# Designs tried in a protein design run: designed miniproteins, single chains, continued (3). Part 97

Each design is a single chain, and the fold is of that chain. pLDDT is the mean over its residues in the fold that is shown.

## One batch from the design tools (miniprotein)

Design m11369
Fold by ESMFold2-Fast:
Structure m11369 (fold): chain A 87 residues (1-87)
Amino acid sequence: KEEEKKKKIDEIEEAIKILEKRLEDFKENRDPEIERYIKAAIELLKKYKKLIEEGNWEEIEKIEKLITEAVNKGSLEELYNVFEKII
């Protein structure tokens, strides 16, 4: 539904803003690995937003499944690898 789609897009845009602010906050004392992870997460969220706008539910389900599997493994490295593969 259109209202649900808009809400999801707004939530993604808010998440992107939070992550972009985190990148600025780390600018002086940056950990290169954390910076890379945050950048990958931002790009993944941008792609996810585009897929929602396009109504490409097959790719959305695929991305959500990959993220869920990585989270279940409890590994930040696995999440990063999923982000790199998607973007």
Scores: mean pLDDT 70

Design m11370
Fold by ESMFold2-Fast:
Structure m11370 (fold): chain A 73 residues (1-73)
Amino acid sequence: TEAELLRLVEEAVRALEAGDLAALRRALGEAARLIAEARGSEAAVAFVHLYHALIDAPAAELLEALTAFVRAL
């Protein structure tokens, strides 16, 4: 669901800020899996590419971009 994806995006960005790589990998991986199931593997790949493109950006920008991506699904 959209609500579940938004929760996972928030969890991933929070984990990244905290340096919790295990929590980040779990949340990001679960979000990508759910996106692949709902919209196909190309959408999941685009989501992961967006994350990598903004990994060095301020956390607020990363959160906004990933949230917008999920809402556009």
Scores: mean pLDDT 84

Design m11371
Fold by ESMFold2-Fast:
Structure m11371 (fold): chain A 90 residues (1-90)
Amino acid sequence: MQQVQQAKQLRDELMVEAAEVVKLGNENRDKYREFFQRLDDVEVYSQQLYQQGLQDQQNRDQYLKASNAMSTDVTIARQLVVEKYEKDTK
């Protein structure tokens, strides 16, 4: 399933991007805004995977697992970047 493989790649990329923003965010505040937009895009993709799973009974478990894993990674990445942003804006 190409969509599940894409989700794994997006999750891996998101975690790498979160680490980079935490490391370099203070030097470029626009990176925070761009990253939060990226999180929103990934969250939308997670929702699309969930809807695909509901329509595809044969592959439902794979889609649901990919959607849940992606939502978890979005939550973790958001928390890391928010903590850095709050520290930098004090």
Scores: mean pLDDT 79

Design m11372
Fold by ESMFold2-Fast:
Structure m11372 (fold): chain A 64 residues (1-64)
Amino acid sequence: EEERIFDLEVELGLELIRLGIHKVDAQRALKKGDFETAKKHIEEANQEEKRVSELEDEIARLRA
């Protein structure tokens, strides 16, 4: 269980980094007026946010 919690925490860290990258890329696209590229990065960021929430919930359940 300890090993699984560690692996999930590593995955959570990586998802948070990916989320940050997509948010930055979305802002850059918006500044250029590239709404199609911005929409793509926003959708990817929303998916990453859902994954982050799922990982946080799983880690909490394993610790309880």
Scores: mean pLDDT 84

Design m11373
Fold by ESMFold2-Fast:
Order: sequence, then structure tokens, then C-alpha cells
Structure m11373 (fold): chain A 100 residues (1-100)
Amino acid sequence: AAEALALLEELEKLLLEAYLLVQDNAPVSRQLAAFDRALAVAEELRRVAPPEALPLVDEIIALLKQMKAAVEAGDVATFVALLERIGALMRELRRVIEAS
């Protein structure tokens, strides 16, 4: 649980970094690299997460891939909608991990 929580907190920090890079209109390559770092941490989280959290981690990984695709396409509206969805899933994931 402690290792999963630490990786979740790292994922939250990386998602905030990616969001700020998108807001600041940083070069697209830098924005995409931030999502690749977030994906790597999410995949590591999947390896240590309790079984009950795995469906939420899988959904978060899928959403991160969709957010990366939206950034590549310049689709700001889709990115914002996915950002709201991932935020809700991250809050639920924290609750599940803390209860495990």
C-alpha cells in the first residue's frame, strides 16, 4: 500500500507538470515527453497496486494515452474533458489504495 500510494503521488505530480506544460504552450515534444513519464509511472503503479485498484489503474492508463493523442492533435476540448475524467478516477484510486 505505501509503495502504491507513493507512486500515485508521483503520478499526480507528473500530471500537474503535463497540464502546466499544455497551459504554457510548451513545445509539443516536451508536452508528449511529460505524458510518457506519467505513463511509465502509471505502469509501475499497476505492478504494485492491490488487485481491487487494477481496473482504475487500467482506466487511467487508457485516459493518459487518449490525452497524449489529444495533445498531438491539438484538440484542446477533448483534452479538457479527459482531464476532468482522469481527475475523478485519480481521487477514486487514492480512496481504494488508502482502504487496502
Scores: mean pLDDT 86

Design m11374
Fold by ESMFold2-Fast:
Structure m11374 (fold): chain A 68 residues (1-68)
Amino acid sequence: SFVDEVAAEVEALKNSDLSVAEKRARFAALVLRVSAVADTLSDEEAARVGELIEEAIAWLTAAEAAAA
């Protein structure tokens, strides 16, 4: 499912050996993908995707703060 794809990408962002800048770029690409299909998602799928995006934002914010 698309929710599973988003979950896998968020886990890849947290667990990969990519730089914070590369992870930010992948997150931006993920947000564009979510936006492209947002109108096709159920309320439940949209809520879960929203939770995953918030998780990724929180992780990236913490990673950027640690890198500064």
Scores: mean pLDDT 83

Design m11375
Fold by ESMFold2-Fast:
Structure m11375 (fold): chain A 91 residues (1-91)
Amino acid sequence: MVVQFYSRIEDGAIKITVISAKTWKEAGKKLADLLAARTQEEGKDVVSISAKTSEQAKEMAKVVAEELEKKGYKVKVSYSGNTATITAEPG
């Protein structure tokens, strides 16, 4: 099964990130790697994840949060419908 996500980055600029993966867990790990790199460069990053269902958005956001926390980042997640917003800051 192939999963494709569109993530929106906010901080004065709108950028769309496309992630393709075989599973929601794999997609979440790939997004976490990108967020970790940007958070290290900018000091803070915010990404919105939209999926077909709120359950899918929560599953991906959970993986991203867990992977970022393991790397020493501070993570906050908020949910609205089928969208999860992840805020990452250096730990």
Scores: mean pLDDT 66

Design m11376
Fold by ESMFold2-Fast:
Structure m11376 (fold): chain A 77 residues (1-77)
Amino acid sequence: DVLRGVADIYRALANWAVEKGDPEGAATLYVKAAELYEQSGDKEGAREAYRNAAKVYRDHLGDEEKAAEWEQKADEL
C-alpha cells in the first residue's frame, strides 16, 4: 500500500520535527499523514495522526481552536 507507506514517512518526519523544536512543521506533517491514512483506508492511523496534530496545536502552539478541530476530525473517522 503506497499511500500507507507514504503516510508512515510523514508521521516519522512529524515526530522528528517535534524533537527538533518545529511544532508548526510537525502539525502540518501529522495532518498530511492523517489525510494519506484516510485515503489508504487506515482509519486508525488517520485518527492517531489527527490526534497527534491536535496535541501539537494544544501543547506547543497554544491553539485550542485548531486542536478542537483536529480532535473532531479524528472522532468523525
Scores: mean pLDDT 87

Design m11377
Fold by ESMFold2-Fast:
Structure m11377 (fold): chain A 92 residues (1-92)
Amino acid sequence: KKVFLSEEEQKLVDEKIKEAIESDVEKMNEEELLKAKENLIEIMDGSDNLEEYEKEKLAKLEKKGLSEEQKKAFLFFVEQLRYEKELIEKKL
């Protein structure tokens, strides 16, 4: 969603999203964790490397005229993906 938020507001929203992800992952069984991991790979265009996904997507978005707000939103999204991936991998 294209929402204009302050940096502090974006961090608070990100923390609430991380809490929701943590709660969801905590309730998952092994089969659900494997499905969640597969879904993350699909979100990352088939990559299992978050750093490569971030770099490639950011470069493409910058060529299309990415605003500072859009860049911050994208980086928060990537941080959410990183957090979910770490929780899933820790439980597998």
Scores: mean pLDDT 75

Design m11378
Fold by ESMFold2-Fast:
Structure m11378 (fold): chain A 97 residues (1-97)
Amino acid sequence: SLEREVLAGLAAMLAAVLKNIADRETDPEVRELYRKAADHLLEGAQALERGDIETAVKHFEEAAKLLREAYEKTGDPSLKRMAEVVERLAEEARKLG
């Protein structure tokens, strides 16, 4: 469906953004949080593409949790905003199942 394609595209875009941020991050612990969040977003996008809604939701929920942890460590409000967007991606994906 178009809705599934749009959500998958948004998740993949956020994963690319987080990989780019991770490459510029000097704190190895924070870098690992960005990398893991990006991996979960990409796996969630791929799950949506194959129609595996339950797996996609679980990956988006893990990505949001990792972004919340990164926000707590850095105080960067863009990370809080990204976590909220990913939480909404999980909610919208759940409606497709």
Scores: mean pLDDT 90

Design m11379
Fold by ESMFold2-Fast:
Structure m11379 (fold): chain A 99 residues (1-99)
Amino acid sequence: SPEELVERARQLVKEGIEALEKGDDEKAARYFVEATELAIQAAREDPRYVPELVDVASAALDGANRSKNPEAQEKLVEAARRAMDEATRIFNELQRALA
């Protein structure tokens, strides 16, 4: 269900933040990428979860700012970009459907 996808994404964001705090930036990037994919799936199934997708994007950008690993920073920025692109796409589709 979209609810289960969001719960898993939120757990992965927490694990990503913990990995960053421990200096495991590459592991953090993997968690945020996986969280992004799950949040995208949830928002596509139920657009009411677009705010949660935006939250994942915000967390990934914060992670990029906190990371000192350039490869991890690139992956975190890309995860945030993908999340925001999909949120924008879903929002635009809803606007067209309601027009």
Scores: mean pLDDT 86

Design m11380
Fold by ESMFold2-Fast:
Structure m11380 (fold): chain A 92 residues (1-92)
Amino acid sequence: NEFLAEALLRVAELFAAAAEAVGRTELARRIRELGREAAEALRAGDLEKALAYNEKLMEAVREVVEAVTDPALREALRARLAALAAEAEAAL
């Protein structure tokens, strides 16, 4: 599903940008790479591969949340995720 792949890439980019903002450049690169791999697998219909990459992406996203010490930035990230989740639900 192209819609789900695009939603996943938007989430990955949000957390990659947050990682860069706190100086975690390699973490940002890893998040973008994992998001791209998961989206590619999802577009190909390889759900097992997509799930495996998504699991790794979730671990990397957790590292970003742990690295973000600014409460306002953390809140903005959570609000953006909630908005993206609502968009995904509305499209179903």
Scores: mean pLDDT 76

Design m11381
Fold by ESMFold2-Fast:
Order: structure tokens, then C-alpha cells, then sequence
Structure m11381 (fold): chain A 55 residues (1-55)
């Protein structure tokens, strides 16, 4: 179903955000940290939009 596909996408986004947050905690280079923060922000925006579709 379409809802099951959206739930799967939500899990994939949550897993990706979790992995990027782990990398961010370990990262000491400012430019790499900035890139990770941007990626996490972009994925969180996608997650928010997806959660609104699931509500």
C-alpha cells in the first residue's frame, strides 16, 4: 500500500539521520561538520513532510 511505502521511507530517513548524527559527533573538521549539519537539516525537512502525509 502507499501508506506502507511511506512508513518504509520514514524508517530509511530515520536511519540515515541517526548515522549522520553519529558522524557529526565524531567529526572535528569544521567544513565537514557544516556539510553534515546541512545534510541532517535537509533529511529532517523531508521527515517532517513525510510525517505530515502519515498523520
Amino acid sequence: SQRQALVKQQQELLDQISELNKKLIAETDEAERDALVKQIFDLNQQLKELREQLA
Scores: mean pLDDT 85

Design m11382
Fold by ESMFold2-Fast:
Structure m11382 (fold): chain A 97 residues (1-97)
Amino acid sequence: SLLEEGKKAYKEGNYEKALELYEKAIEENPGTVEEGKALALRAVVLADMGELEKAEEYLRRAQELELALEKAGDIEGAAEVSVYILRAAVSLVLAKK
């Protein structure tokens, strides 16, 4: 999947490729759990790059999608996105130190 390819690129230190793959996942999966995960993972990469304002924007977008999924009754999908949001929030806090 695009998310797994993006995670691999990120682990290899290829931040540009990771951002590109996650952006493609966001564009191809609007309103889904996959979009929420991709938004949060893109925020992780941006935080590691020191792009804190952009990281916060993508984290906020992931949180908005989580809320939209919950309101639509997709409690399980919202919970999955929440785990990725927590990781992104931790990455952002660590990047600010």
Scores: mean pLDDT 88

Design m11383
Fold by ESMFold2-Fast:
Structure m11383 (fold): chain A 61 residues (1-61)
Amino acid sequence: KPFPVNQEELEKVREAAKRGESEYVGEEIMLKNVEDIAKKLNDQKTIETIKKGREELEKRR
């Protein structure tokens, strides 16, 4: 799904971000899309989790 707007899709990305899965190249694109949606939903918890996931990906640059 290009723009996950349901809670189930958000939960999948949230879990991936929690794991800090640095080798999942597609995850960066997914995190960007979900963060945009989370901002529209004003979901601070999801936004924070996405930021942590990005930091983990950055660690593997």
Scores: mean pLDDT 61

Design m11384
Fold by ESMFold2-Fast:
Structure m11384 (fold): chain A 85 residues (1-85)
Amino acid sequence: APPPSREELLERLREALEEAEKNNDESLVEEVRLVIRALEEGLSLEEVQHRLAELLMKKKGLSREEALELAKKYGREELIKALEY
């Protein structure tokens, strides 16, 4: 299967943002908004993933592995999945 287009990835992230807002997950809302903004600025998926990991590490004092696990725990699996593909 081809990788998702930037437009398709942005649509998936907007859906994740709406879900995060419904769940009142303010931290996830901030993270998803950061990713959307970076993609709209024309950054690569790799750069976007690095920025998200750095944000989680700085805000939570986590390692990269812990930041990814934290994202999964709070229903951020779709956000990570959208970035990974």
Scores: mean pLDDT 65

Design m11385
Fold by ESMFold2-Fast:
Structure m11385 (fold): chain A 94 residues (1-94)
Amino acid sequence: ETKVKLSEEQIKKLEETREKIEEALKKGDLETAYEIAKEHFEWIANDPTASEELRKRAQIALETLESIKDDKEKLRLLLEIYLQELGEVIEQAK
């Protein structure tokens, strides 16, 4: 697989998404955090300019989110993990 560098628009989108999820989690709003994460990963999974690895990770994230959405404790932990992963993806893209 050829590594494709993230565009400025993609990096901006990732930063905005990370901030929104972080705010929702700090407020204890798991429903909003879940919806933001889901929309983000749907966007990445359907973005042909994203790397194949990033799209594959987004698809796995969507499947995982759907499987645990009714388990509030697991959902919160998973969303916290995704915040950390988003930060790492942004750093790697620079």
Scores: mean pLDDT 76

Design m11386
Fold by ESMFold2-Fast:
Structure m11386 (fold): chain A 100 residues (1-100)
Amino acid sequence: SNTDLVIQMVGGASQTLSDYGDKYNDSNVQSLSDNIQQGYTQMQTSSNQDMINILQSMYTDTQNVYSQHVSDGNDDTAQIVSFVGSIIQSSISMLQNEIS
């Protein structure tokens, strides 16, 4: 289902951020990864509408971390965070199409 695919995609994105944050000891990326992991856990038992709300919160957090790294001139980190944001946006679109 689209729900199962979204859960897999978000899980992969969370793992990517966790690995990146640990490798580069980036506390902002680590905090973002923790927040996405919490949301990912909640999504597994949530309705599609609640999943969309959780994903929108994740996207806001992702954009905040992205903006910080752009301001710091850390292009590599900003690109990884942007990639995760794209996965979250795609996940929102998939779930919105399922409930429309």
Scores: mean pLDDT 85

Design m11387
Fold by ESMFold2-Fast:
Structure m11387 (fold): chain A 107 residues (1-107)
Amino acid sequence: VPVDESPEAHAAAAVTHLRAGDFEAARELLAKSTVDDLAEALGAEAAGAGAPRETVERVKELARKALQAAKAGDREEMEEYLRRLSEVATPEVVELARRAAELLAEA
């Protein structure tokens, strides 16, 4: 695998495709990404939207927990963490996290 196909690059590309509504490409990139790298990419989206450092760190924490719950098939825990994320993140970041979690839950 080329160096340019790092897990961090896959996670960032997955978020970009999720934002564009390209779920087929997003699903392939999500399969190559770790939950930690996806949480970092979602945190970067929050930072890009002007969120302060404390909010970015909380977005990463809540996104990581939601994505872990999704992979485990725990939809109740996934929905609870996405709900908590909606209290600190913009609707756009919440929507990206929800799309990623739903695709991971289907895998």
Scores: mean pLDDT 80

Design m11388
Fold by ESMFold2-Fast:
Structure m11388 (fold): chain A 66 residues (1-66)
Amino acid sequence: MAEERAYRLGREAARARAAGDDKAMGRAAAEAGELLEAAPTDEEKARLAAAFQAGADAALAELRAA
């Protein structure tokens, strides 16, 4: 499901950024951009963007808890 993929990409982007992995960050951002471009409505784009942000927030919370 596209929202689950956006969530996963958000997690990957946040972890890559924290690790200084510019290539992984770039790949996650590119894939997220493709998902947004493929979404047929602004409402779907907003849902995917929200899922990406939720994934990033979850990964950052996990990193702080470790």
Scores: mean pLDDT 83

Design m11389
Fold by ESMFold2-Fast:
Structure m11389 (fold): chain A 79 residues (1-79)
Amino acid sequence: SVEDYANKVLAEMEAEAAEVKKTLSPELQEKVEAFMKRAKAVIEEILATEKDPNKARLYIEVTEGVFRIALAVLKLVNE
């Protein structure tokens, strides 16, 4: 189901965020947590509003991609 797919993506994002946080300052760790909270909210909105399961899966995949880019940027600015 789309819900099972979303749960898998959220679990993968959480695992990746946890790994990245180990290498970051406390201030940047808070930014990772903020990005994760926003990404979860976007996925929840997609599940609530998008009735086409194929479009929902695509939008969730794009959201995961954007989250990964955000994590990469935080690693680049880490001091």
Scores: mean pLDDT 86

Design m11390
Fold by ESMFold2-Fast:
Structure m11390 (fold): chain A 95 residues (1-95)
Amino acid sequence: SKREELKEQILKELEEHRDELEADAAPVRKSAEELLSKDEVDAELAEHWLKMIEALLNRDIDEAFEHLKKAAELVLKYGPEQGKENAEKLLEEIE
């Protein structure tokens, strides 16, 4: 139920604020694209962030959640302690 509530909220935000979200996504996409030229872990993380953003803008929330899960799993394995705690909570909420 929590996953479905999040999906509905995200779809509502996309419906009401699509142009603003596309504009806000542009600097995030640029930062992620810069990470693609870094080390292997940063490149994998950036690829999942870019695919998540693309799926969100296409209103494919299930696909976005798949890439978000993969990004969170990378943070759990390689990220700082604060990032790991946040990633664990996120994974629990989207399952």
Scores: mean pLDDT 75

Design m11391
Fold by ESMFold2-Fast:
Structure m11391 (fold): chain A 83 residues (1-83)
Amino acid sequence: SKFEVLRDGLRTLADLAVENGLSDAQTLALLTGHLQAFAALYKMSEEEIDKAVDLAVEILAEHGIAVSEAQREEIRAAALAAA
């Protein structure tokens, strides 16, 4: 599914960011950019974007990066604007 492709891409990017010593903010920006590209490519609905944001936040948490509600809304708004 497109969400499996998204998960694999987000996980790969998060792994690479951490391995290369990127800051939490840089890692968050990288995953946000990937979500924007994916939302545009698949013309994602608002419901699909909410699911994609949940997935990105979970992957960031797996890498020790906490996402605030304000940061979550910023990621969501960026993905919606790209779709």
Scores: mean pLDDT 89

Design m11392
Fold by ESMFold2-Fast:
Structure m11392 (fold): chain A 81 residues (1-81)
Amino acid sequence: SVIDKIKAERDAALAEIEDEAVASYVGALAQEVIDMVEQGASAEEIIAAIEKALATLSKLLDPASFAKVRAFAERVKAIIE
């Protein structure tokens, strides 16, 4: 399922992340997307939510940490599309 693919990408990302804050953001983003999929949100709505989250995180995280969250988000976007 789409949800199983998102959970697999989340678990793979979390295995490589040592920073607790970065791990928390990856987990939160994954859960938001899973909740939207379960609620029947469109691909366009889910992608818009991911892009909004990334815009916020780009202001809060250093470039290296942001790159890790963005890489995860791009894999999730590919699953949703």
Scores: mean pLDDT 86

Design m11393
Fold by ESMFold2-Fast:
Structure m11393 (fold): chain A 103 residues (1-103)
Amino acid sequence: TGRVKMLIDLARSYLKQGKYEEAKKFAELAIEEARRTGAPLSDLARAYLVLGESYFKLGKYEEAIKYYQKAIELFRQSGNTKGVERAEKFLDEAKKKLEEAKK
């Protein structure tokens, strides 16, 4: 829905500003709205992608991995190959950061 897209855009705007807790909050609101309204899977996938990015920026790599994996699955189900490619790159980076953090 338009509301879901607006919430995702707000979350991305906060990411660009370095306001990662606000980005996380608006991404979570986008997920809640998408589930409540039965929004397209591609919108739900984008919301999970932004949530993962927010956790990544907060140094929460295990949570970032979890939400990137959810985004990948939803992008696959919706036929969004570009979304899958993007989310897989973020997933790979988050896994590398998690491995480095455990050293």
Scores: mean pLDDT 89

Design m11394
Fold by ESMFold2-Fast:
Structure m11394 (fold): chain A 80 residues (1-80)
Amino acid sequence: MEELKELARSRLEAHRFLLDLLKAQGAPPEIIAGAERVIAVYEQALNAKTEEEMEKLLAEGDRLDGELWRRVQAWHAAQA
């Protein structure tokens, strides 16, 4: 479980940094909300009481991160 906790912490820190960057770049509210949702799920993962719960929450966070990444790519493409 320690490896999953370290992964959850790493994901959480990276996405908090990403949220600050997205806000600084003037990202649309939908992208900001997406980043906040990813952060919330990784926070839940870090607070999970079982390894199975943490694995499920990490998988959900990764799924939402994939959706966020697609939205960020579309936003960047629209600016190009």
Scores: mean pLDDT 85

Design m11395
Fold by ESMFold2-Fast:
Structure m11395 (fold): chain A 79 residues (1-79)
Amino acid sequence: SHMAEELRRKQEEEELKKKQLDLVSRRLAARPDITPEEKEQMLKQFKINWELSQELIRKKNFKNDEIEALREEIKKKIG
């Protein structure tokens, strides 16, 4: 069913996001020159960039102003 396909796709997207976040976290943990606060901001920026990329994939035609507005909405959602 269409609902089962949507659920599976969302699960796969979430699993991929978790794997990428873990990879980024491990790479940042190997950098003693970066503060914990900076690492937190880098992880937050990765989440914003990921969400933006997924939205752009779903919506094939965006003007620059629409992309910027979407980025700001994602920032507000992530905090």
Scores: mean pLDDT 76

Design m11396
Fold by ESMFold2-Fast:
Structure m11396 (fold): chain A 96 residues (1-96)
Amino acid sequence: GAAKEAEAKAAVARGEIAAGSAAALAGMYRSIAKKLKDEKEKEELLEKAKKMEEGARKAEAYAAQGRAALAAGDYDAARAYGEAAARAAEEGGGYG
């Protein structure tokens, strides 16, 4: 029904936003790390950036699958993929 379509669209959009936010935050951490003089602080930020990049990659893959499911009219799959994308971004530390 219309409610399932709306929920699926919202979930995929949320997943796409989460993936993009995680990628942007990872880029910021890498940029900050380049300016740090302390090697331990650099390594800690680079490790956080790597975890966020992994989360962002997984989130982008799930969001793409969710978008494809929406195009196919599979709203249950689209919602599940959108939710998985948001979770992948969060597990990478990209959610504040």
Scores: mean pLDDT 87

Design m11397
Fold by ESMFold2-Fast:
Structure m11397 (fold): chain A 94 residues (1-94)
Amino acid sequence: SAAGEEAFRQATAELLDFIKNELYPLYEELKKIDKELAEELYKKIQEIDKRAQEAGELARQGKYDEAAELVRQSLEEAKKLVEEFKKKLEKLKK
């Protein structure tokens, strides 16, 4: 549906903006302090990117509701990663 396509488009834009503005800056900051922890975060970011690509494939098949749900789940995981790794970063700065 047009509504499902719009919901998918909006959710995808939110996820990509969040990765760019929150996850990658956090990765760059961690990289300066703890390269192993930064690599752990980077691998988790890659898994989120992979799921976003899978959601794009579902959308190409017209499965917009499934695609939007997968993107929303990925955004919630990305938010949890930011919270988790920010707490780890604060401990390292001490």
Scores: mean pLDDT 87

Design m11398
Fold by ESMFold2-Fast:
Structure m11398 (fold): chain A 89 residues (1-89)
Amino acid sequence: DFEERLRAAKSAEEVAEIAAEEMYRLIQTPGIPAEKARELQRRISLLAMTHATGVSEAQALDPSTLTPEQRAKLAELDALVTEAMRKLA
């Protein structure tokens, strides 16, 4: 279970690897409609952001509520996920 793996993660790097693996699995899965795939990708990103940075789902959805420190942590996570995705390709 993706959410169980995220709860077990000990670092932002582990969260990024788990999220990248789940996104890669979704991309490689045939038969998922594009709209559903986009929805699932948004859910994966949201859960990764909340587990790695400690921001709530509501805060992640509204960047105006984020502090500069929280925004920096989200940018760091995005970079880590991008690199993890490149390693899987």
Scores: mean pLDDT 77

Design m11399
Fold by ESMFold2-Fast:
Structure m11399 (fold): chain A 96 residues (1-96)
Amino acid sequence: AVTSEEEASSGLKELLENHPYLKVVFFEKNPDPKTYEEAREVVKRNSDVLINYFNAKIEEYPNLALAHYYLGRVYELQEKYDLALKEYEEALKLEP
């Protein structure tokens, strides 16, 4: 049986597949610097939509470490380091 956590993970993967810039920012281990900077600016420009999406996932699945990690990454791209650190700490608590 699919767990609620697996359902949430599937939703995150769907988001990333529909937004190739998210894949470059969150999953590509050694992105080309030019491609990364382009993807970073697109993600930063759409950060409010992403923050709302990840907050909704956290509300639905509060123990989903990946959602906290991605939310932290979006805050980091906005240079909101205090908010990014808080979300990274929550992700690390849930899945060290």
Scores: mean pLDDT 72

Design m11400
Fold by ESMFold2-Fast:
Parts: structure tokens; sequence; C-alpha cells
Structure m11400 (fold): chain A 96 residues (1-96)
């Protein structure tokens, strides 16, 4: 379906960003807030699309990836991530 194709495209895009951010962190390199924000937005978008498609396990996986990222974020971006996680968990709970 078109929605499944959109999920796959967002997943691939977000996984590429995640890999680049994780590699920089592993090397002790600075990750810019703009890159971290793009990653948070991508992870949230994948989780939202997964919930819409009733792929609840995939949604939980991406929410967990966002939670694991929080210690590596600035306070401002961490607050954005926490809010998105809360909204996603609420949507997920309504589907269960």
Amino acid sequence: SEKEEELEKEKKRTEEILKNVEEKIAKGEKVEDEEKLRLVEGLAKVAEKAIELDKLELAEEYIKKMEELIPHLSEEIAEIAKKKIEELKEKLKKKK
C-alpha cells in the first residue's frame, strides 16, 4: 500500500540519520543540534506511521530508540523528544 511505502521510505531515511549520529557519538565527535532534531523528528514520524498501520511492535521499537537518544540531546531538544514520546505512547495505548 501507499502508506506502507511511505513508512519504508521514512524508516530508511531515519535509519541513515541514526547511523550517522551514532557514528559521530562513538568517535567523540560533536553532533549539531540540527542533526539531533532531524533524528528525533524522523524517529517520531516512523513511530506515528507504524501506529497508523497497526505495526505496534515497530512503533514501540522506534519510541525506545527516541528514549535511548535523550541523554545525548540538549535540554531543549530533549523536551521536544519527551513530548513526542508521551504523545506517541498515548496513541499506542489507544490502539491496544
Scores: mean pLDDT 86

Design m11401
Fold by ESMFold2-Fast:
Formats: structure tokens, sequence, C-alpha cells
Structure m11401 (fold): chain A 64 residues (1-64)
């Protein structure tokens, strides 16, 4: 579901303090989720990284 992937990406963006960009498809959601996770690994807390990794797994399941 694109909606589920969009919600996961929005939650990741919120954790990172980044503007919420709405992905138009699941492939864009997956790419954006990976970029947000890399940003959080450099600038976020360990807890934020773990939450983002869980959200990324949701996007990856929707891509399959």
Amino acid sequence: SLTVAQIAVKEMAKLAGLPAVMPKDIAEALELAKRILEYLKKHGSEEDVKQAENALKVVEEEYK
C-alpha cells in the first residue's frame, strides 16, 4: 500500500526534523526512507535511528 509507505516516510522525516515530502510511489518512498535513515545515523539519537530502521522495514515490505 502506497499509503502505508507514505505514513512511514512521514514519521521518519518527523524524527529527522526534515520537511515532509510526500512520495508519489513506493519506489520513491523506499529511496527517501533510505536517505532519511542515513541522515539520522549522522545527526540523530540511537533511539531515533532504531525507530527509523523499523519504519524503513515497513516501506521495504510494501515494496515487495
Scores: mean pLDDT 80

Design m11402
Fold by ESMFold2-Fast:
Structure m11402 (fold): chain A 93 residues (1-93)
Amino acid sequence: MEKLRKIIELLRQGKYDEAKKLFDEVADEILADPEGKINSLSEEEQRLLVEVLELAYKHGINVDKVKKIAEAIYKYSDDFLLRLRAYAILHPL
């Protein structure tokens, strides 16, 4: 997904408003069908998505949607390491 790479770029540049807007678009697409969307992503796209979630969470961007998508990765991804990374995002403090 070209949009995932763009979100990472915007977050690393500190362009949080633009990153949030693009992330909201992608998040809404995933949350409309979490199982179907996660299972449709390649392993590379799932890794990019988790990187986006980790960066968005670190910067406090749309944390509620980040956690919902992290839960979807944890439930539906076949990649054990990506599920561990998603679990870390969901971990209560």
Scores: mean pLDDT 84

